# Designs tried in a protein design run: designed miniproteins, single chains, continued (4). Part 3

Each design is a single chain, and the fold is of that chain. pLDDT is the mean over its residues in the fold that is shown.

## One batch from the design tools (miniprotein)

Design m12077
Fold by ESMFold2-Fast:
Structure m12077 (fold): chain A 56 residues (1-56)
Amino acid sequence: MSLGELAAAFAERELKEHDLTPEQRKLMEEIVEALRAGDFEKARELSRKLRALQQQ
């Protein structure tokens, strides 16, 4: 199993466990997609955006 596939599975579990705003949920879904595609640069950029929203 690839690192991206494992990371995507972990992120999917987090989506289920937390009450997210629609905006945060959309970002998490995009992160999962980027991780599955092996686009770690995009996943990291999206993760920074999600973190910024969570600190508001």
Scores: mean pLDDT 72

Design m12078
Fold by ESMFold2-Fast:
Structure m12078 (fold): chain A 116 residues (1-116)
Amino acid sequence: MVQLTESGGGTVKEGGSVTLSSQVSGVDFAKSGVGWMQQRPGEPPVAIASISGEGGGVVIDPSVAGRLTPSQDVSKQTSYLHLSNLRVEDTAVYYTVAGVGGKSYWGEGTPLTVVR
């Protein structure tokens, strides 16, 4: 069974940094990897980063390029998203998504609130 469990959100001051993590099970992480989705209040979820499995491609949305660093630890089945120079507009719920067998699986999300 595929499960994604995000953590690391909370309340952070602007200009700070945070590292979000997602523990992934039921996925061949060396081959598949996961994508990170950002859902701002009142907006639909948008893809902001993805990593294919170990040694695979990395895609980062241009709006956050330079502030966002995705990484993964295949041996721990964990995906990370480091956000630096946080802005109030980074306030969102962050989800991970994995594709397995032509089906998409979403985690529960971790909320991040950025305050002045």
Scores: mean pLDDT 81

Design m12079
Fold by ESMFold2-Fast:
Structure m12079 (fold): chain A 60 residues (1-60)
Amino acid sequence: GRAVELAALHVAMKGGRSLEEATELIQKVLDGEISPAEAARALGVSQSTVNTAIRLARQL
């Protein structure tokens, strides 16, 4: 949904992977399929960036 897309945009703006890849990986973290650390490594961003994105996705 829109919340996950906005969270993924935040990650993409930090110079990570594409918005599509960010959306997929953030959704996998929300679904419990991967850890925030694994998503951060795959996206080339800090774990704190992914943790912020997950918080945004859950609050919106």
Scores: mean pLDDT 76

Design m12080
Fold by ESMFold2-Fast:
Structure m12080 (fold): chain A 64 residues (1-64)
Amino acid sequence: RPSEAELHLALFDHMAEKALAELSPAEALAVVERALRNLVEQGYITPEEAEARLAEWAAKAAAR
């Protein structure tokens, strides 16, 4: 039973994976950062969670 925030995060994760598959690493991370900032502004995640998630996606981009 995901919360509204969990549903938005699941949608974000799906979009981020697609961005990494279709865009350059730099462009994909710019899209990810913008999406995470939007989630913080909407109150779905904290700034600390956004920083942690951005670091995870940056690591995934670098490993590819």
Scores: mean pLDDT 81

Design m12081
Fold by ESMFold2-Fast:
Structure m12081 (fold): chain A 59 residues (1-59)
Amino acid sequence: MEEDPEAAKQSILDALSLGNIDLGSLRRFLASASPETRQAVAEAALEAGDLESAELAKA
């Protein structure tokens, strides 16, 4: 409740837009994320055309 999930998601979206997403950081983030957050990230990755990030988020 002290963390801003929207801020974390924005960081990921920004990295995807810049083409600078770090898959290791993404995996660590997703390991602690809720299923709802993972689905939102997967959708954002698909919109950005990053299929690998989307697959990681859906796992």
Scores: mean pLDDT 72

Design m12082
Fold by ESMFold2-Fast:
Structure m12082 (fold): chain A 68 residues (1-68)
Amino acid sequence: SSLITEILKEVGKILKEALSKTKDIEEIRKLALEKIEEWAKKNNLSPEQVELAKRFLLSEIEHIEKEL
C-alpha cells in the first residue's frame, strides 16, 4: 500500500538523521518519536495509522539497538 511505503520511507529518513546526531539509543528513540509524531500530525493520519507508523519505527530502533 502507498501508506506503508510512505511510512517506511519516513522511518528510514528519521532514523538516518537521528543516527547522524547521536549514538545514544534513548536519545535516538526520543528524537525519532518526536519526528514521526510531527510527520503524522502534518499529514492528518488516523490514530490507527499513527500507531502503525510508531510500530515500524520502534521495530527498526530495536534492530539498531542490537548493533550498537
Scores: mean pLDDT 83

Design m12083
Fold by ESMFold2-Fast:
Structure m12083 (fold): chain A 68 residues (1-68)
Amino acid sequence: KEEEIRKLLEALAKAIEEGNELAAQIAVSELRDLGVSEEEVKKAKEILERGVKEGKTEEAVREALQYI
């Protein structure tokens, strides 16, 4: 479960970096299917958006995973 969530957070970060709205929506939907709450997803997106902007995507994924 944790490894699956990590992979989805990586996919979401990549979608944000590429501006791919469809890929981002798919990753969010799959996170919700794994039991991640709407509030947790929103917080994770905030962390990932900041990390992508700062060029620290991998670190942001790890931070988001700890928050969930």
Scores: mean pLDDT 83

Design m12084
Fold by ESMFold2-Fast:
Structure m12084 (fold): chain A 77 residues (1-77)
Amino acid sequence: MKVIDLTDKSVEEAAKILQEAFERKERDVVFKFKNASLDVASLEIKDAPNLTDEQIKEIIRLFAEKKFEEAVKILQS
C-alpha cells in the first residue's frame, strides 16, 4: 500500500493528484491531508479528529459528484 502525503500541497494540486488516482483506478493508495487521510480502496476518511460527521458525509458526497477541489478544500483547511 502506497502512502502519498499531500499535506504541503495546495488545494488545486492535491485535487488534481486525487482526481488522477481515481481516473487510473489506483486502489492501493492512502492520501494524507492536513485534516484527514483517505483510503481510496475503501473510500474511507480516517485520522480525522477535527472533522465532524457532517463534514465527513459532505466529503463523500463531493467525491460522488466528482467535485474533488471542494472535497480537498475541507480536507486541507
Scores: mean pLDDT 80

Design m12085
Fold by ESMFold2-Fast:
Structure m12085 (fold): chain A 64 residues (1-64)
Amino acid sequence: SEVEKLFLETLEALKAGDYDRALELIRKLFSSGLPKEYVKNVLLEAAKLLGVEETARELIEQVD
């Protein structure tokens, strides 16, 4: 699905340190129609497994 693609692209951007792209993708996820808390929880859980949780949290707070 398009939403699953957005999650994967966001995680790739976070891991690559492409913060401008990550911010754009997080904004798209928040506009996707999914509950905001669901988007945050999924991103933070996945980012934790990739070792980029703190960076993800900071960028999520900037968009929120």
Scores: mean pLDDT 86

Design m12086
Fold by ESMFold2-Fast:
Structure m12086 (fold): chain A 55 residues (1-55)
Amino acid sequence: MSPLELAERVEEEVSRIKAEDPSASNEEWIRRAAERLGISPETVRRALRLLEERE
């Protein structure tokens, strides 16, 4: 799986979690996305950083 494809999936999951619980911390959103995707929170943060490099 390409890093870009992973980043897109991470963004979708994080967006869902943000919409469901906008008052949660950024750290909680990352943890929940990691659990749903079966990856580490660090991997989620790296994927999000790739997307943010494009704004």
Scores: mean pLDDT 77

Design m12087
Fold by ESMFold2-Fast:
Structure m12087 (fold): chain A 55 residues (1-55)
Amino acid sequence: SMAAALDAAIEASIKAHAEIEGIKELKEEEIQALRDRHRAVVANGLAERARQAAA
């Protein structure tokens, strides 16, 4: 699904960014917060589109 693909891309981007910045790793809490935020945005967008399609 698009949501799953986006989540995978976000995780890959976070890892690449950490390597570029010289950060060995991000804390799990920071990664989880970013994932939750992006998932909420995607879920809200999909729900809105579904409501419009059902009208």
Scores: mean pLDDT 67

Design m12088
Fold by ESMFold2-Fast:
Structure m12088 (fold): chain A 60 residues (1-60)
Amino acid sequence: SPEDEALIQNLVNSLKSMGASEEEVEEFRKQARELVEQARSRDELKEGLRKLVSEFLEKL
């Protein structure tokens, strides 16, 4: 959805501002898209994205 795309792009912009490489950003986008497809609810998607962001931030 446009809202999910906007959320993913905002998270990508945050990761870039914290020093994420293009490869890290592309991997994040891939995994975030998989979460969008797999999530059964908006709350499940938000929780999945929160965990994914935390994992990527730990590597930066």
Scores: mean pLDDT 82

Design m12089
Fold by ESMFold2-Fast:
Structure m12089 (fold): chain A 65 residues (1-65)
Amino acid sequence: EEVKEKILEFLEKLKNNPYLMEVLGVDEEVLEEMIKLVKEGNLEKALELAKKHSELLAKYFESLI
């Protein structure tokens, strides 16, 4: 519950910071898809999507869980 909210907050912060998106190698479409999955409660699928597009983003997810 709290973990899900923290991940969502992180992704929303990332979407509002184009510089961080570039650093992580993630575009807006991928971020929007991850946010949707997190809101649906599919944390595992969101993590898998992050891992496919950005290993750094996936590690951040793991650190929050």
Scores: mean pLDDT 77

Design m12090
Fold by ESMFold2-Fast:
Structure m12090 (fold): chain A 62 residues (1-62)
Amino acid sequence: GAMARLEEIRRKIENAEKALEEFKDNPVVRANLIHELEELLKEITDPELKERVEELIKRAKE
């Protein structure tokens, strides 16, 4: 259902946040995260989750 999908998206965002913090100095990991997050944005309709992903992309691009 919609709630299960939102929880899955939140977990993907949380995993990306952890990966970005752990590998912030790795340009290959950052580039891969940016691409994954940009793809995830296409699937998000929730404005709060969309803003969270956009902020992560911004942080990864610095």
Scores: mean pLDDT 80

Design m12091
Fold by ESMFold2-Fast:
Structure m12091 (fold): chain A 62 residues (1-62)
Amino acid sequence: SPTRRQLLIAAGMLALGLTEDDLKRLAVEDPERARELVEEAIRVGEALGLSEAQLREAADRL
C-alpha cells in the first residue's frame, strides 16, 4: 500500500499536471531538480487539505 508521503507526491503531481513518467525521466536527467520537484509536489499535496483517508480513496479510484 502507498505511504502517506507517496500519496501526497501523487496528489501534488496530478495538481501540477505531471505524470510518474515525467518524474522518472527528470530523475535520470537532473536528479537535483527531480528532488526539488518531489518536495514541491509534497507541499502542493499538503495544501490540498485532504486527509489520509481522502488521499487513499482518490488513489483507489485510479
Scores: mean pLDDT 77

Design m12092
Fold by ESMFold2-Fast:
Structure m12092 (fold): chain A 92 residues (1-92)
Amino acid sequence: MKYTIKITGLDRRSAEELVRLAKMGRGAEVTVDEDGNVTITTTSGALSAARARNLAKEFGGEVTVYKDGKEIKFPEIGASPEGLARILETTL
């Protein structure tokens, strides 16, 4: 199961720091483009994707999450495991 997290609206310094932090702990592939947009790809599971999304939000970026290429709505960290599983099975 592959999750892609796209982050836009970060300044260069915030984007570089987010890339550094994202590389440290989750076996994720992280890229930054010339416009400062950050893309995080992870197979580590839904909780890892949700935590990466919340980290990106702390840097003030706009975050979009994709599951297997389709946009999904992610709950914040702390959602129940059952509620999280239900949302992650929905691809809208």
Scores: mean pLDDT 65

Design m12093
Fold by ESMFold2-Fast:
Order: sequence, then C-alpha cells, then structure tokens
Structure m12093 (fold): chain A 58 residues (1-58)
Amino acid sequence: SLEEMAKAVLEYAEKNGIDPTALSLSEVKKIVKEKFGITLSDQQAEDIRALAAELKYE
C-alpha cells in the first residue's frame, strides 16, 4: 500500500539520520523498488515522500 511504502521511506530516512523531505525522488524510487519491487513515477515518489514526512510529525 501507499502507507507501507511511505513508512519504509521514513524508516530509511530515520536510520540514516535525515529528514524524509531531504531525500531525492530518485532515492525514494530506489528504496521502494528494492523493498517492494515497484517502479514509481516522479509524482508517486513525491506523494510517498510527502506522506513519509506527515507520518514523522504525527
């Protein structure tokens, strides 16, 4: 799901000591492809990065 992909991106960012919004779209695409086998468009990667940032600040 979109939420599971966003959580994975957030976990990656936290493990590396960076804010999810500091990740490039290419890095978001790489994380999702490696973990879920899904190829994202630029818009999908942006939406997932935005959701990861929202989840961090809940």
Scores: mean pLDDT 82

Design m12094
Fold by ESMFold2-Fast:
Structure m12094 (fold): chain A 68 residues (1-68)
Amino acid sequence: MEPERLSAEEARQLVDEAIKKVKEYREKGDLSKAASVSVAAYIWLSASELSQEERDELKKRIDEEFEK
C-alpha cells in the first residue's frame, strides 16, 4: 500500500480552502491556527501530483496570505 497522494484538483481545492482559513484565523488573531493550516497546506502540496512550478506558486499564495 502506497502512501495516499492528492490529485492535482484535490490539492488545488485544499490549498484554496487553506488560504481562506489562514485569512479567517489571522482576522481572529489566532496566529497559531493560521500557521498550522499553512504547514498542513505545504505538506499537502508536497504529497500532490502538481508540478513543481504549481507547488511553488501555491506556496507563495499561502505565504502572502499569512504575511498580510
Scores: mean pLDDT 77

Design m12095
Fold by ESMFold2-Fast:
Structure m12095 (fold): chain A 62 residues (1-62)
Amino acid sequence: GPPPRVLSEEEMRELMREVGDLLAEVLEKLTDEILELLDEIEENPSVELLEELKRKLKEIAE
């Protein structure tokens, strides 16, 4: 295989773009999950569902 190389600025930019794309995809997926959790909480509020929602929201906010 190729020898290990230090990443160039261009390689770092490409990696950052990939991370950004993945982050956008994760945010979209998390939004759908949050909406489903909100619907469940509205019909059947529970401490466990509220804690799970809080944790997901905190992860997005932080």
Scores: mean pLDDT 71

Design m12096
Fold by ESMFold2-Fast:
Structure m12096 (fold): chain A 73 residues (1-73)
Amino acid sequence: SLEDLLKKIQDLVKQKESEAYTKRLNEEIERLKKLAEQSPNKEVYQKAIDIVKERLKNNDKSVKLEVIDPSKL
């Protein structure tokens, strides 16, 4: 559930640093938040997003986490 979500976000972070990338990342997070509201497991989606945001802010994105794509569950 969480592993694929974090993996996708981490991959986007590592791709390249630019305004376009930041915009795409924010759009992805917003889309995931909307999906979380419609999901029976919205809490786990929200926690995953919060963890990724914290890691990105603290520049510890080099730590690899495995996650499951919530959209596939």
Scores: mean pLDDT 60

Design m12097
Fold by ESMFold2-Fast:
Formats: C-alpha cells, sequence, structure tokens
Structure m12097 (fold): chain A 51 residues (1-51)
C-alpha cells in the first residue's frame, strides 16, 4: 500500500508532494532533494499513478 510506505518513510510523502508541486523535476532530481534513490522515486510515483 502506498499509504503504508509513506507512513514507514516520510521522505516518500515529500517525494510525492514535490512531484505534484514541481512536475518538471526528474526522478533523480526529486530523489536528490528528499534523499531517496532515483529508482525508489520512480517506483513510488508509478504506484501513485496506478501503473
Amino acid sequence: SLALEIESDPRKGEALKLALNEPQLTYKEIGERVGLSQRTVRELLEKAKGL
């Protein structure tokens, strides 16, 4: 569950918020800002989109 992943790691919530507010940012740039890997950000955002 996406909600449980955010509850376990607040950085994932920040990554989603950043993607919503700054949609032009790449997965790498979002990861660098919140301290997550590009892969983790990609997987998180793909789950949020229902992919």
Scores: mean pLDDT 77

Design m12098
Fold by ESMFold2-Fast:
Structure m12098 (fold): chain A 103 residues (1-103)
Amino acid sequence: SLEEWLKTLSEEERELIERAKELYREAAAAIEAGEPEERIRELVRELAELAEKLPHVQLIIAAAAGLAIAAGDLELAERLGKYMKDKKTIEEYEKALELYKKE
């Protein structure tokens, strides 16, 4: 479950995840309300900076990239996409190590 996964994280990582969730809600609400583009981009930039501190938390990276596209910040979306590519390489590596440890 999500709650069980959160218990495996450091206290600092949990605080960053909770802040990311708050920023995501604020940015999504600003988009829905039709707030000025400048305000939306500020919220998305703050979320992206936080997501880059947690590159292993792919859900936050994906959420930040999606909002960057919605806000028209394609350079930011491309930058965040680099973290997703690296993570897939790490996951394949970890899968290989897990198979190696089963003897």
Scores: mean pLDDT 72

Design m12099
Fold by ESMFold2-Fast:
Structure m12099 (fold): chain A 79 residues (1-79)
Amino acid sequence: MKVIIKIEFVDENGNKVGSKTFEFTDDPEERRKAIEELIETIKEIIENNWKISKVEIEGPEEEVKEFEESLKELLENIK
């Protein structure tokens, strides 16, 4: 089973800076690596005064809901 999270981010003026895609699999090692990469990306966005403009999550409905909730908590705790 696989969950795909796509994040788009903009600078302080609202200009598009980039986007990044993360893939979460059933493998614990791959999932941990993807989570670490996501955290590092969010940290980089904050350090550069960028903003997350869009989040797209694709996967099974239950897992999408769980990741959406986890992402929201992570974003609130970092800011």
Scores: mean pLDDT 75

Design m12100
Fold by ESMFold2-Fast:
Structure m12100 (fold): chain A 83 residues (1-83)
Amino acid sequence: MAMEEEVRKENDRIEELAAKFLESARNPHLQQGVIDEAVEAGYSPGEVLAAGEKARVLISDQDMPTLDAITADTLAALRAARG
Protein backbone atom coordinates (compact mmCIF):
# COMPACT_ATOMS: atom_id res chain seq x y z
CA MET A 1 0.00 0.00 0.00
CA ALA A 2 1.14 3.59 -0.67
CA MET A 3 1.97 5.91 2.21
CA GLU A 4 -1.09 7.63 3.75
CA GLU A 5 0.08 11.17 2.85
CA GLU A 6 0.76 10.21 -0.80
CA VAL A 7 -2.58 8.37 -0.95
CA ARG A 8 -4.44 11.50 0.28
CA LYS A 9 -2.79 13.79 -2.30
CA GLU A 10 -3.35 11.29 -5.11
CA ASN A 11 -6.95 10.71 -3.98
CA ASP A 12 -7.67 14.48 -4.05
CA ARG A 13 -6.37 14.72 -7.64
CA ILE A 14 -8.30 11.60 -8.65
CA GLU A 15 -11.53 12.90 -7.04
CA GLU A 16 -11.17 16.24 -8.87
CA LEU A 17 -10.67 14.53 -12.24
CA ALA A 18 -13.51 12.04 -11.52
CA ALA A 19 -15.89 14.96 -10.83
CA LYS A 20 -14.88 16.55 -14.16
CA PHE A 21 -15.42 13.23 -15.98
CA LEU A 22 -18.92 12.96 -14.43
CA GLU A 23 -19.80 16.51 -15.50
CA SER A 24 -18.42 16.08 -19.05
CA ALA A 25 -20.29 12.76 -19.55
CA ARG A 26 -23.52 14.79 -19.15
CA ASN A 27 -22.23 17.75 -21.24
CA PRO A 28 -20.47 16.72 -24.49
CA HIS A 29 -19.29 20.33 -25.05
CA LEU A 30 -17.08 20.00 -21.92
CA GLN A 31 -15.37 16.72 -22.95
CA GLN A 32 -12.48 18.16 -25.01
CA GLY A 33 -11.81 20.82 -22.35
CA VAL A 34 -11.58 18.16 -19.61
CA ILE A 35 -9.20 16.05 -21.75
CA ASP A 36 -6.99 19.08 -22.52
CA GLU A 37 -7.00 20.16 -18.84
CA ALA A 38 -5.97 16.66 -17.65
CA VAL A 39 -3.02 16.71 -20.09
CA GLU A 40 -1.98 20.26 -19.09
CA ALA A 41 -2.31 19.45 -15.34
CA GLY A 42 0.12 16.53 -15.80
CA TYR A 43 -2.15 13.67 -14.77
CA SER A 44 -0.58 10.20 -15.06
CA PRO A 45 -2.26 7.30 -16.92
CA GLY A 46 -2.76 5.61 -13.52
CA GLU A 47 -4.52 8.68 -12.08
CA VAL A 48 -6.76 8.88 -15.19
CA LEU A 49 -7.70 5.17 -14.88
CA ALA A 50 -8.41 5.58 -11.14
CA ALA A 51 -10.54 8.69 -11.82
CA GLY A 52 -12.51 6.81 -14.49
CA GLU A 53 -13.08 3.87 -12.09
CA LYS A 54 -14.21 6.25 -9.30
CA ALA A 55 -16.57 8.08 -11.68
CA ARG A 56 -18.05 4.73 -12.81
CA VAL A 57 -19.32 4.13 -9.24
CA LEU A 58 -21.15 7.50 -9.29
CA ILE A 59 -22.39 7.74 -12.90
CA SER A 60 -25.74 6.54 -14.29
CA ASP A 61 -25.75 3.35 -16.41
CA GLN A 62 -26.85 5.30 -19.50
CA ASP A 63 -23.79 7.62 -19.34
CA MET A 64 -21.28 4.86 -18.51
CA PRO A 65 -20.25 4.23 -22.17
CA THR A 66 -19.62 7.99 -22.57
CA LEU A 67 -17.50 7.99 -19.39
CA ASP A 68 -15.48 5.00 -20.71
CA ALA A 69 -14.91 6.90 -23.99
CA ILE A 70 -13.75 10.06 -22.15
CA THR A 71 -11.34 7.97 -20.04
CA ALA A 72 -9.92 6.27 -23.16
CA ASP A 73 -9.63 9.58 -25.06
CA THR A 74 -7.83 11.18 -22.09
CA LEU A 75 -5.33 8.29 -22.03
CA ALA A 76 -4.78 8.65 -25.81
CA ALA A 77 -4.24 12.42 -25.43
CA LEU A 78 -1.69 11.84 -22.63
CA ARG A 79 0.25 9.40 -24.85
CA ALA A 80 0.20 11.84 -27.79
CA ALA A 81 1.23 14.87 -25.67
CA ARG A 82 4.11 13.10 -23.88
CA GLY A 83 5.60 11.51 -27.02
Scores: mean pLDDT 76

Design m12101
Fold by ESMFold2-Fast:
Structure m12101 (fold): chain A 81 residues (1-81)
Amino acid sequence: AKEELARDLELVDIGGEWVLKNKEVFEKELESIEDPEERRRFLAQYVAMALGAEPVPQPWMSEEVRKAIEEYRERLEKARA
């Protein structure tokens, strides 16, 4: 039971570090979104990633953001292995 909690906390740490490392990429994308609803959805995904949740790349996202999300997903997969 404690091992599962420790892994979940590790995923949160990985998410937080990854989000901080890619802050500029995500801020640039956020500023490029003109639709308030899309901006809110993007922010929700960004916060979820910081908490260790696995993000889903969206077709409206820039290639830079989608690549950053793919890198994060690979890191999560390796951490779960």
Scores: mean pLDDT 69

Design m12102
Fold by ESMFold2-Fast:
Structure m12102 (fold): chain A 62 residues (1-62)
Amino acid sequence: MHVEKAREAVEKGDWEKASEHLRKAMEEDPNSPEAFEVAAEALEKLGATELAKKLRELAKEL
């Protein structure tokens, strides 16, 4: 599934594949809090901790 593949890509630092799988996961299920959590994890690894917190709050609203 796209969310799982996105998480694997984030863990490997493959940002191109992570972005592609996250985009597809959100297109198939735009209300997936798990997809938002994976996106937040990617942002934290990139040093965007404030954006990551914002995404986690958005996931909470889903």
Scores: mean pLDDT 76

Design m12103
Fold by ESMFold2-Fast:
Structure m12103 (fold): chain A 90 residues (1-90)
Amino acid sequence: MTPEELVERAKKLIEEAIKTGNPELVEQAARDMLLAMGYYVQQGKKDEAIKIAKEGIELFEKVKQHPSLREAAERAIEELKKALDDIEKS
């Protein structure tokens, strides 16, 4: 799966998580975004990885407004912020 396909799947998983209230879909979306960021970094495309991290953080901030998804969204935000910091310092 390409990093672009991972990001698109993550967005669809978030839409379904909001519709169903299933936090496992939020967790899977976060893994897909982190994996896509890793692939972009390996390709030397750090700007693309940073963009995904920032977009993901903004999206999960909206997701955490849903009570059933809040804990999973907060964890996703923390993981994306850590990955963003690691990329920006490299």
Scores: mean pLDDT 87

Design m12104
Fold by ESMFold2-Fast:
Structure m12104 (fold): chain A 80 residues (1-80)
Amino acid sequence: SLEEAIKLLEEAIELARRGDLEKAFELAQKALDLLLEAGVISVEEAIAYRLRAIGAVLERDAERLIELLEELLEIAKAGL
């Protein structure tokens, strides 16, 4: 559900702020799947967001990951 995706994204943002980028990424992937299932994002958008998230984690760029997660959170909330 979109409510579940919102909860996962909020948890992912807090984890990223604490420097746990790997766990934040895991929750972000689950949220992306829920957004795709809800029809709020396309398959192409989901792939693009996944690649951006992977890049941020590999570069250890918490700020970039948080910005991406906040974008997804806004999309999820707009879908309600």
Scores: mean pLDDT 89

Design m12105
Fold by ESMFold2-Fast:
Structure m12105 (fold): chain A 63 residues (1-63)
Amino acid sequence: MKEKEEKLKETKKHSEEAVEAARKGDFKTAAEHLMKANKLASEVPEAEPIVEETIEEVRRIVE
């Protein structure tokens, strides 16, 4: 139970950091945070929608 909550919070934090880095044009940092969020989501299926939305938002910033 606690592990799932912590991983969901970490996924959200990495998601927010990825979006913020992308807005600043730091796409290397954005990719690193996105990869960390994706890794967490592979362990917690409930986090998959968070990662999907993050990928969409980063794509909109880049494109």
Scores: mean pLDDT 80

Design m12106
Fold by ESMFold2-Fast:
Structure m12106 (fold): chain A 73 residues (1-73)
Amino acid sequence: SHMEKDRKAVSLLTAGDILLVGADIAPPEERRQLLEDALKVYQEALEHATSPEIKALAQEGLERVQKRLEEER
């Protein structure tokens, strides 16, 4: 069902957001790993999302974490 997929996507979005916030306060040596974990979680959220609104949130999360990973280089 589409609602079950969207509920899973929202749970993954929440997990991604937590990892992204964690990366902001983490030591540099742990930051990259948290950002890479957030990237995977947001990708999974996008794969499960069926509603346009949830897809947009997942895409925004992906863009934020990709930008942060580029800044860590």
Scores: mean pLDDT 86

Design m12107
Fold by ESMFold2-Fast:
Structure m12107 (fold): chain A 79 residues (1-79)
Amino acid sequence: SEIEELEKKIKELEEKRKELEEELKKLMEKLKTASKEDILSIIGEILRTIGEIIDIDLEIEELKKKLEELKKEEKKKKE
C-alpha cells in the first residue's frame, strides 16, 4: 500500500528529526559552558543542525499532504 509506505517514511523522518532535536539540545548545553574559542564552532554546528531539521520538516509536510490526499481517495471508495 502506498499509504503504508508513506506512513513508514514519515515515521523514519520523524525519528531522524527527534535525533536532531536531541543533538541541538546537547549543542545548546555545550554553548552555555563553551570557551570563547569554541563558541563559533558550536554556533556553526547549531546552524547546520537547524538547517537539517528544517529540511526534514519540509519533507514531512510534503509527505503528510500526499498521505492526506490518498486517505481522501480511500474515503471516497467507502462512501
Scores: mean pLDDT 83

Design m12108
Fold by ESMFold2-Fast:
Structure m12108 (fold): chain A 68 residues (1-68)
Amino acid sequence: SMEEKKKKLLKLIGEILALIGEIFDLERERARARAAGDAARAAALDARIAALRARLDALMAEMRSIKI
């Protein structure tokens, strides 16, 4: 039904926005690590950001698969 599709879409939008916020926070933390010369922390943050971006891409693909 339209109501079920709308609920699923709103849930996915919420999860996508939360992930975007988390990625933004980690990118700022990575910039601080780079400015401090902490290469090890910057590399760990790079890996975590990459994993979250992959998750974001998967959620966005799922959202695009929903017929309105």
Scores: mean pLDDT 87

Design m12109
Fold by ESMFold2-Fast:
Structure m12109 (fold): chain A 79 residues (1-79)
Amino acid sequence: SEELLEAEVLLALAEMYHAIGKRLDKQGKYDEAIKVYEESAKLYEEAARLMEGIDPELAERARKFAQESKENAEKLKKK
């Protein structure tokens, strides 16, 4: 479905944002990394919402990745 394709695009964007956040963290750019990790989490949550009624397993996987991005942001707030 088009909705599934949209979720796949959101997952790809979320992965890109997570990777950017990780790179910024390594560079000591914590404020920027926090924002990018939070953006990644939102994209994963959006993908999960689109997939909930179609592919519950993919939705749950996306929610776990969203949680990882949130945890990465929270860890940086403590630095």
Scores: mean pLDDT 88

Design m12110
Fold by ESMFold2-Fast:
Structure m12110 (fold): chain A 87 residues (1-87)
Amino acid sequence: SLEKGKAALEAGDYETAVKYFEEAIKKDPNNAEAWYYLAEAYRGLGLDIPAMLAYVKAAENGYEKAKEDAARIYRSFGEHEKADELA
């Protein structure tokens, strides 16, 4: 669940957090908040590409906070034009 995922993320258990956020997304693929926290968990694991894709999904589903995070990740890969579109 989303709440269990957030608790795991706060505890630094990024692998468990990913599992719970994936469950939340399976139940509601348009849950922008779940996509955002999935991205945060991937980032904690050092998985930059999965994190970038999850931030983009969160931004597409209306999570405003994800726009800056997605832009920052895009800039880290040299995708400046894509980053500017999101920020």
Scores: mean pLDDT 82

Design m12111
Fold by ESMFold2-Fast:
Structure m12111 (fold): chain A 62 residues (1-62)
Amino acid sequence: SDALEQLEDMGKRIVKLAKEKKYSKEQVDAMLEQFRRTGLSLGVPEEKIEEFVKKMREEIEK
């Protein structure tokens, strides 16, 4: 699959783990930072990465 699909799959796994494990805010921030770095390494535009991060935070907060 392409870079966007890989990043979307990673994001879904992070959200699921954060909701199931009830990680601290610091742990969630660390996972989101890893997600940003992964997205950049895959060549995904920073604007798209931040869009995913925003959606992930909103989903985790539910």
Scores: mean pLDDT 80

Design m12112
Fold by ESMFold2-Fast:
Structure m12112 (fold): chain A 66 residues (1-66)
Amino acid sequence: AALTPTQAAVLALLATHPPGTALSVAALAAQLGISVAAVAAAVRALEANGLVSKDATGAVVATVPP
């Protein structure tokens, strides 16, 4: 797979929520048990690949449907 384990975990967690649900980096970090910095780095990589986007508040939403 082309994704790191952290990137895959972020996408999997977003996929457990209803489509279009936006989660903050802090909420993702808390639910995954990973540091905010590690989740922020994973989100940046996923955003660069078009797999997630951020709204104006910085909340993360999956752009790829489950």
Scores: mean pLDDT 77

Design m12113
Fold by ESMFold2-Fast:
Structure m12113 (fold): chain A 83 residues (1-83)
Amino acid sequence: LKELLEKIAEELEEAALKAGVPEGIVKAARDMILSGQDIKDPEKAAKLVEQAGRMLASQVKDPEKAKAIEELGRKLAEKVKEA
């Protein structure tokens, strides 16, 4: 789970930075995802990933890019649930 959450945090960071999300907000989202490493419940960890994706998407001015980040967060959250 720890390695998976680290990879997920990197993927969302990269997508968010490319979409113009401020670095401080990207860092907050990363810290939220990584806080899931100590959670034994994959569903709770997945909810943190989905929440981080929504937070990042809310900072994107382009509606298409915002939707892409939100969908990426949802897809990555499903990977956490399956782990």
Scores: mean pLDDT 78

Design m12114
Fold by ESMFold2-Fast:
Structure m12114 (fold): chain A 68 residues (1-68)
Amino acid sequence: SLEEKKKEILEIAERVVRMLKAQGLTPEQIRAVVRRIVESFIDYYNLSEEERKEVLAEVDKLVDEILA
């Protein structure tokens, strides 16, 4: 389901953000790496344009919360 795919993408994104933050990367560098990884998973799951926008918005919110 879309919800299961979103959950998996968000769990991966959170793990990557926390790892890169711990390694001392800048917020800009972290956002760039996470975006690339998330887009790769969106393509892998063959999500629609509407679903892509929803997932990216949730990822952006998650990244903002972790980097706050």
Scores: mean pLDDT 87

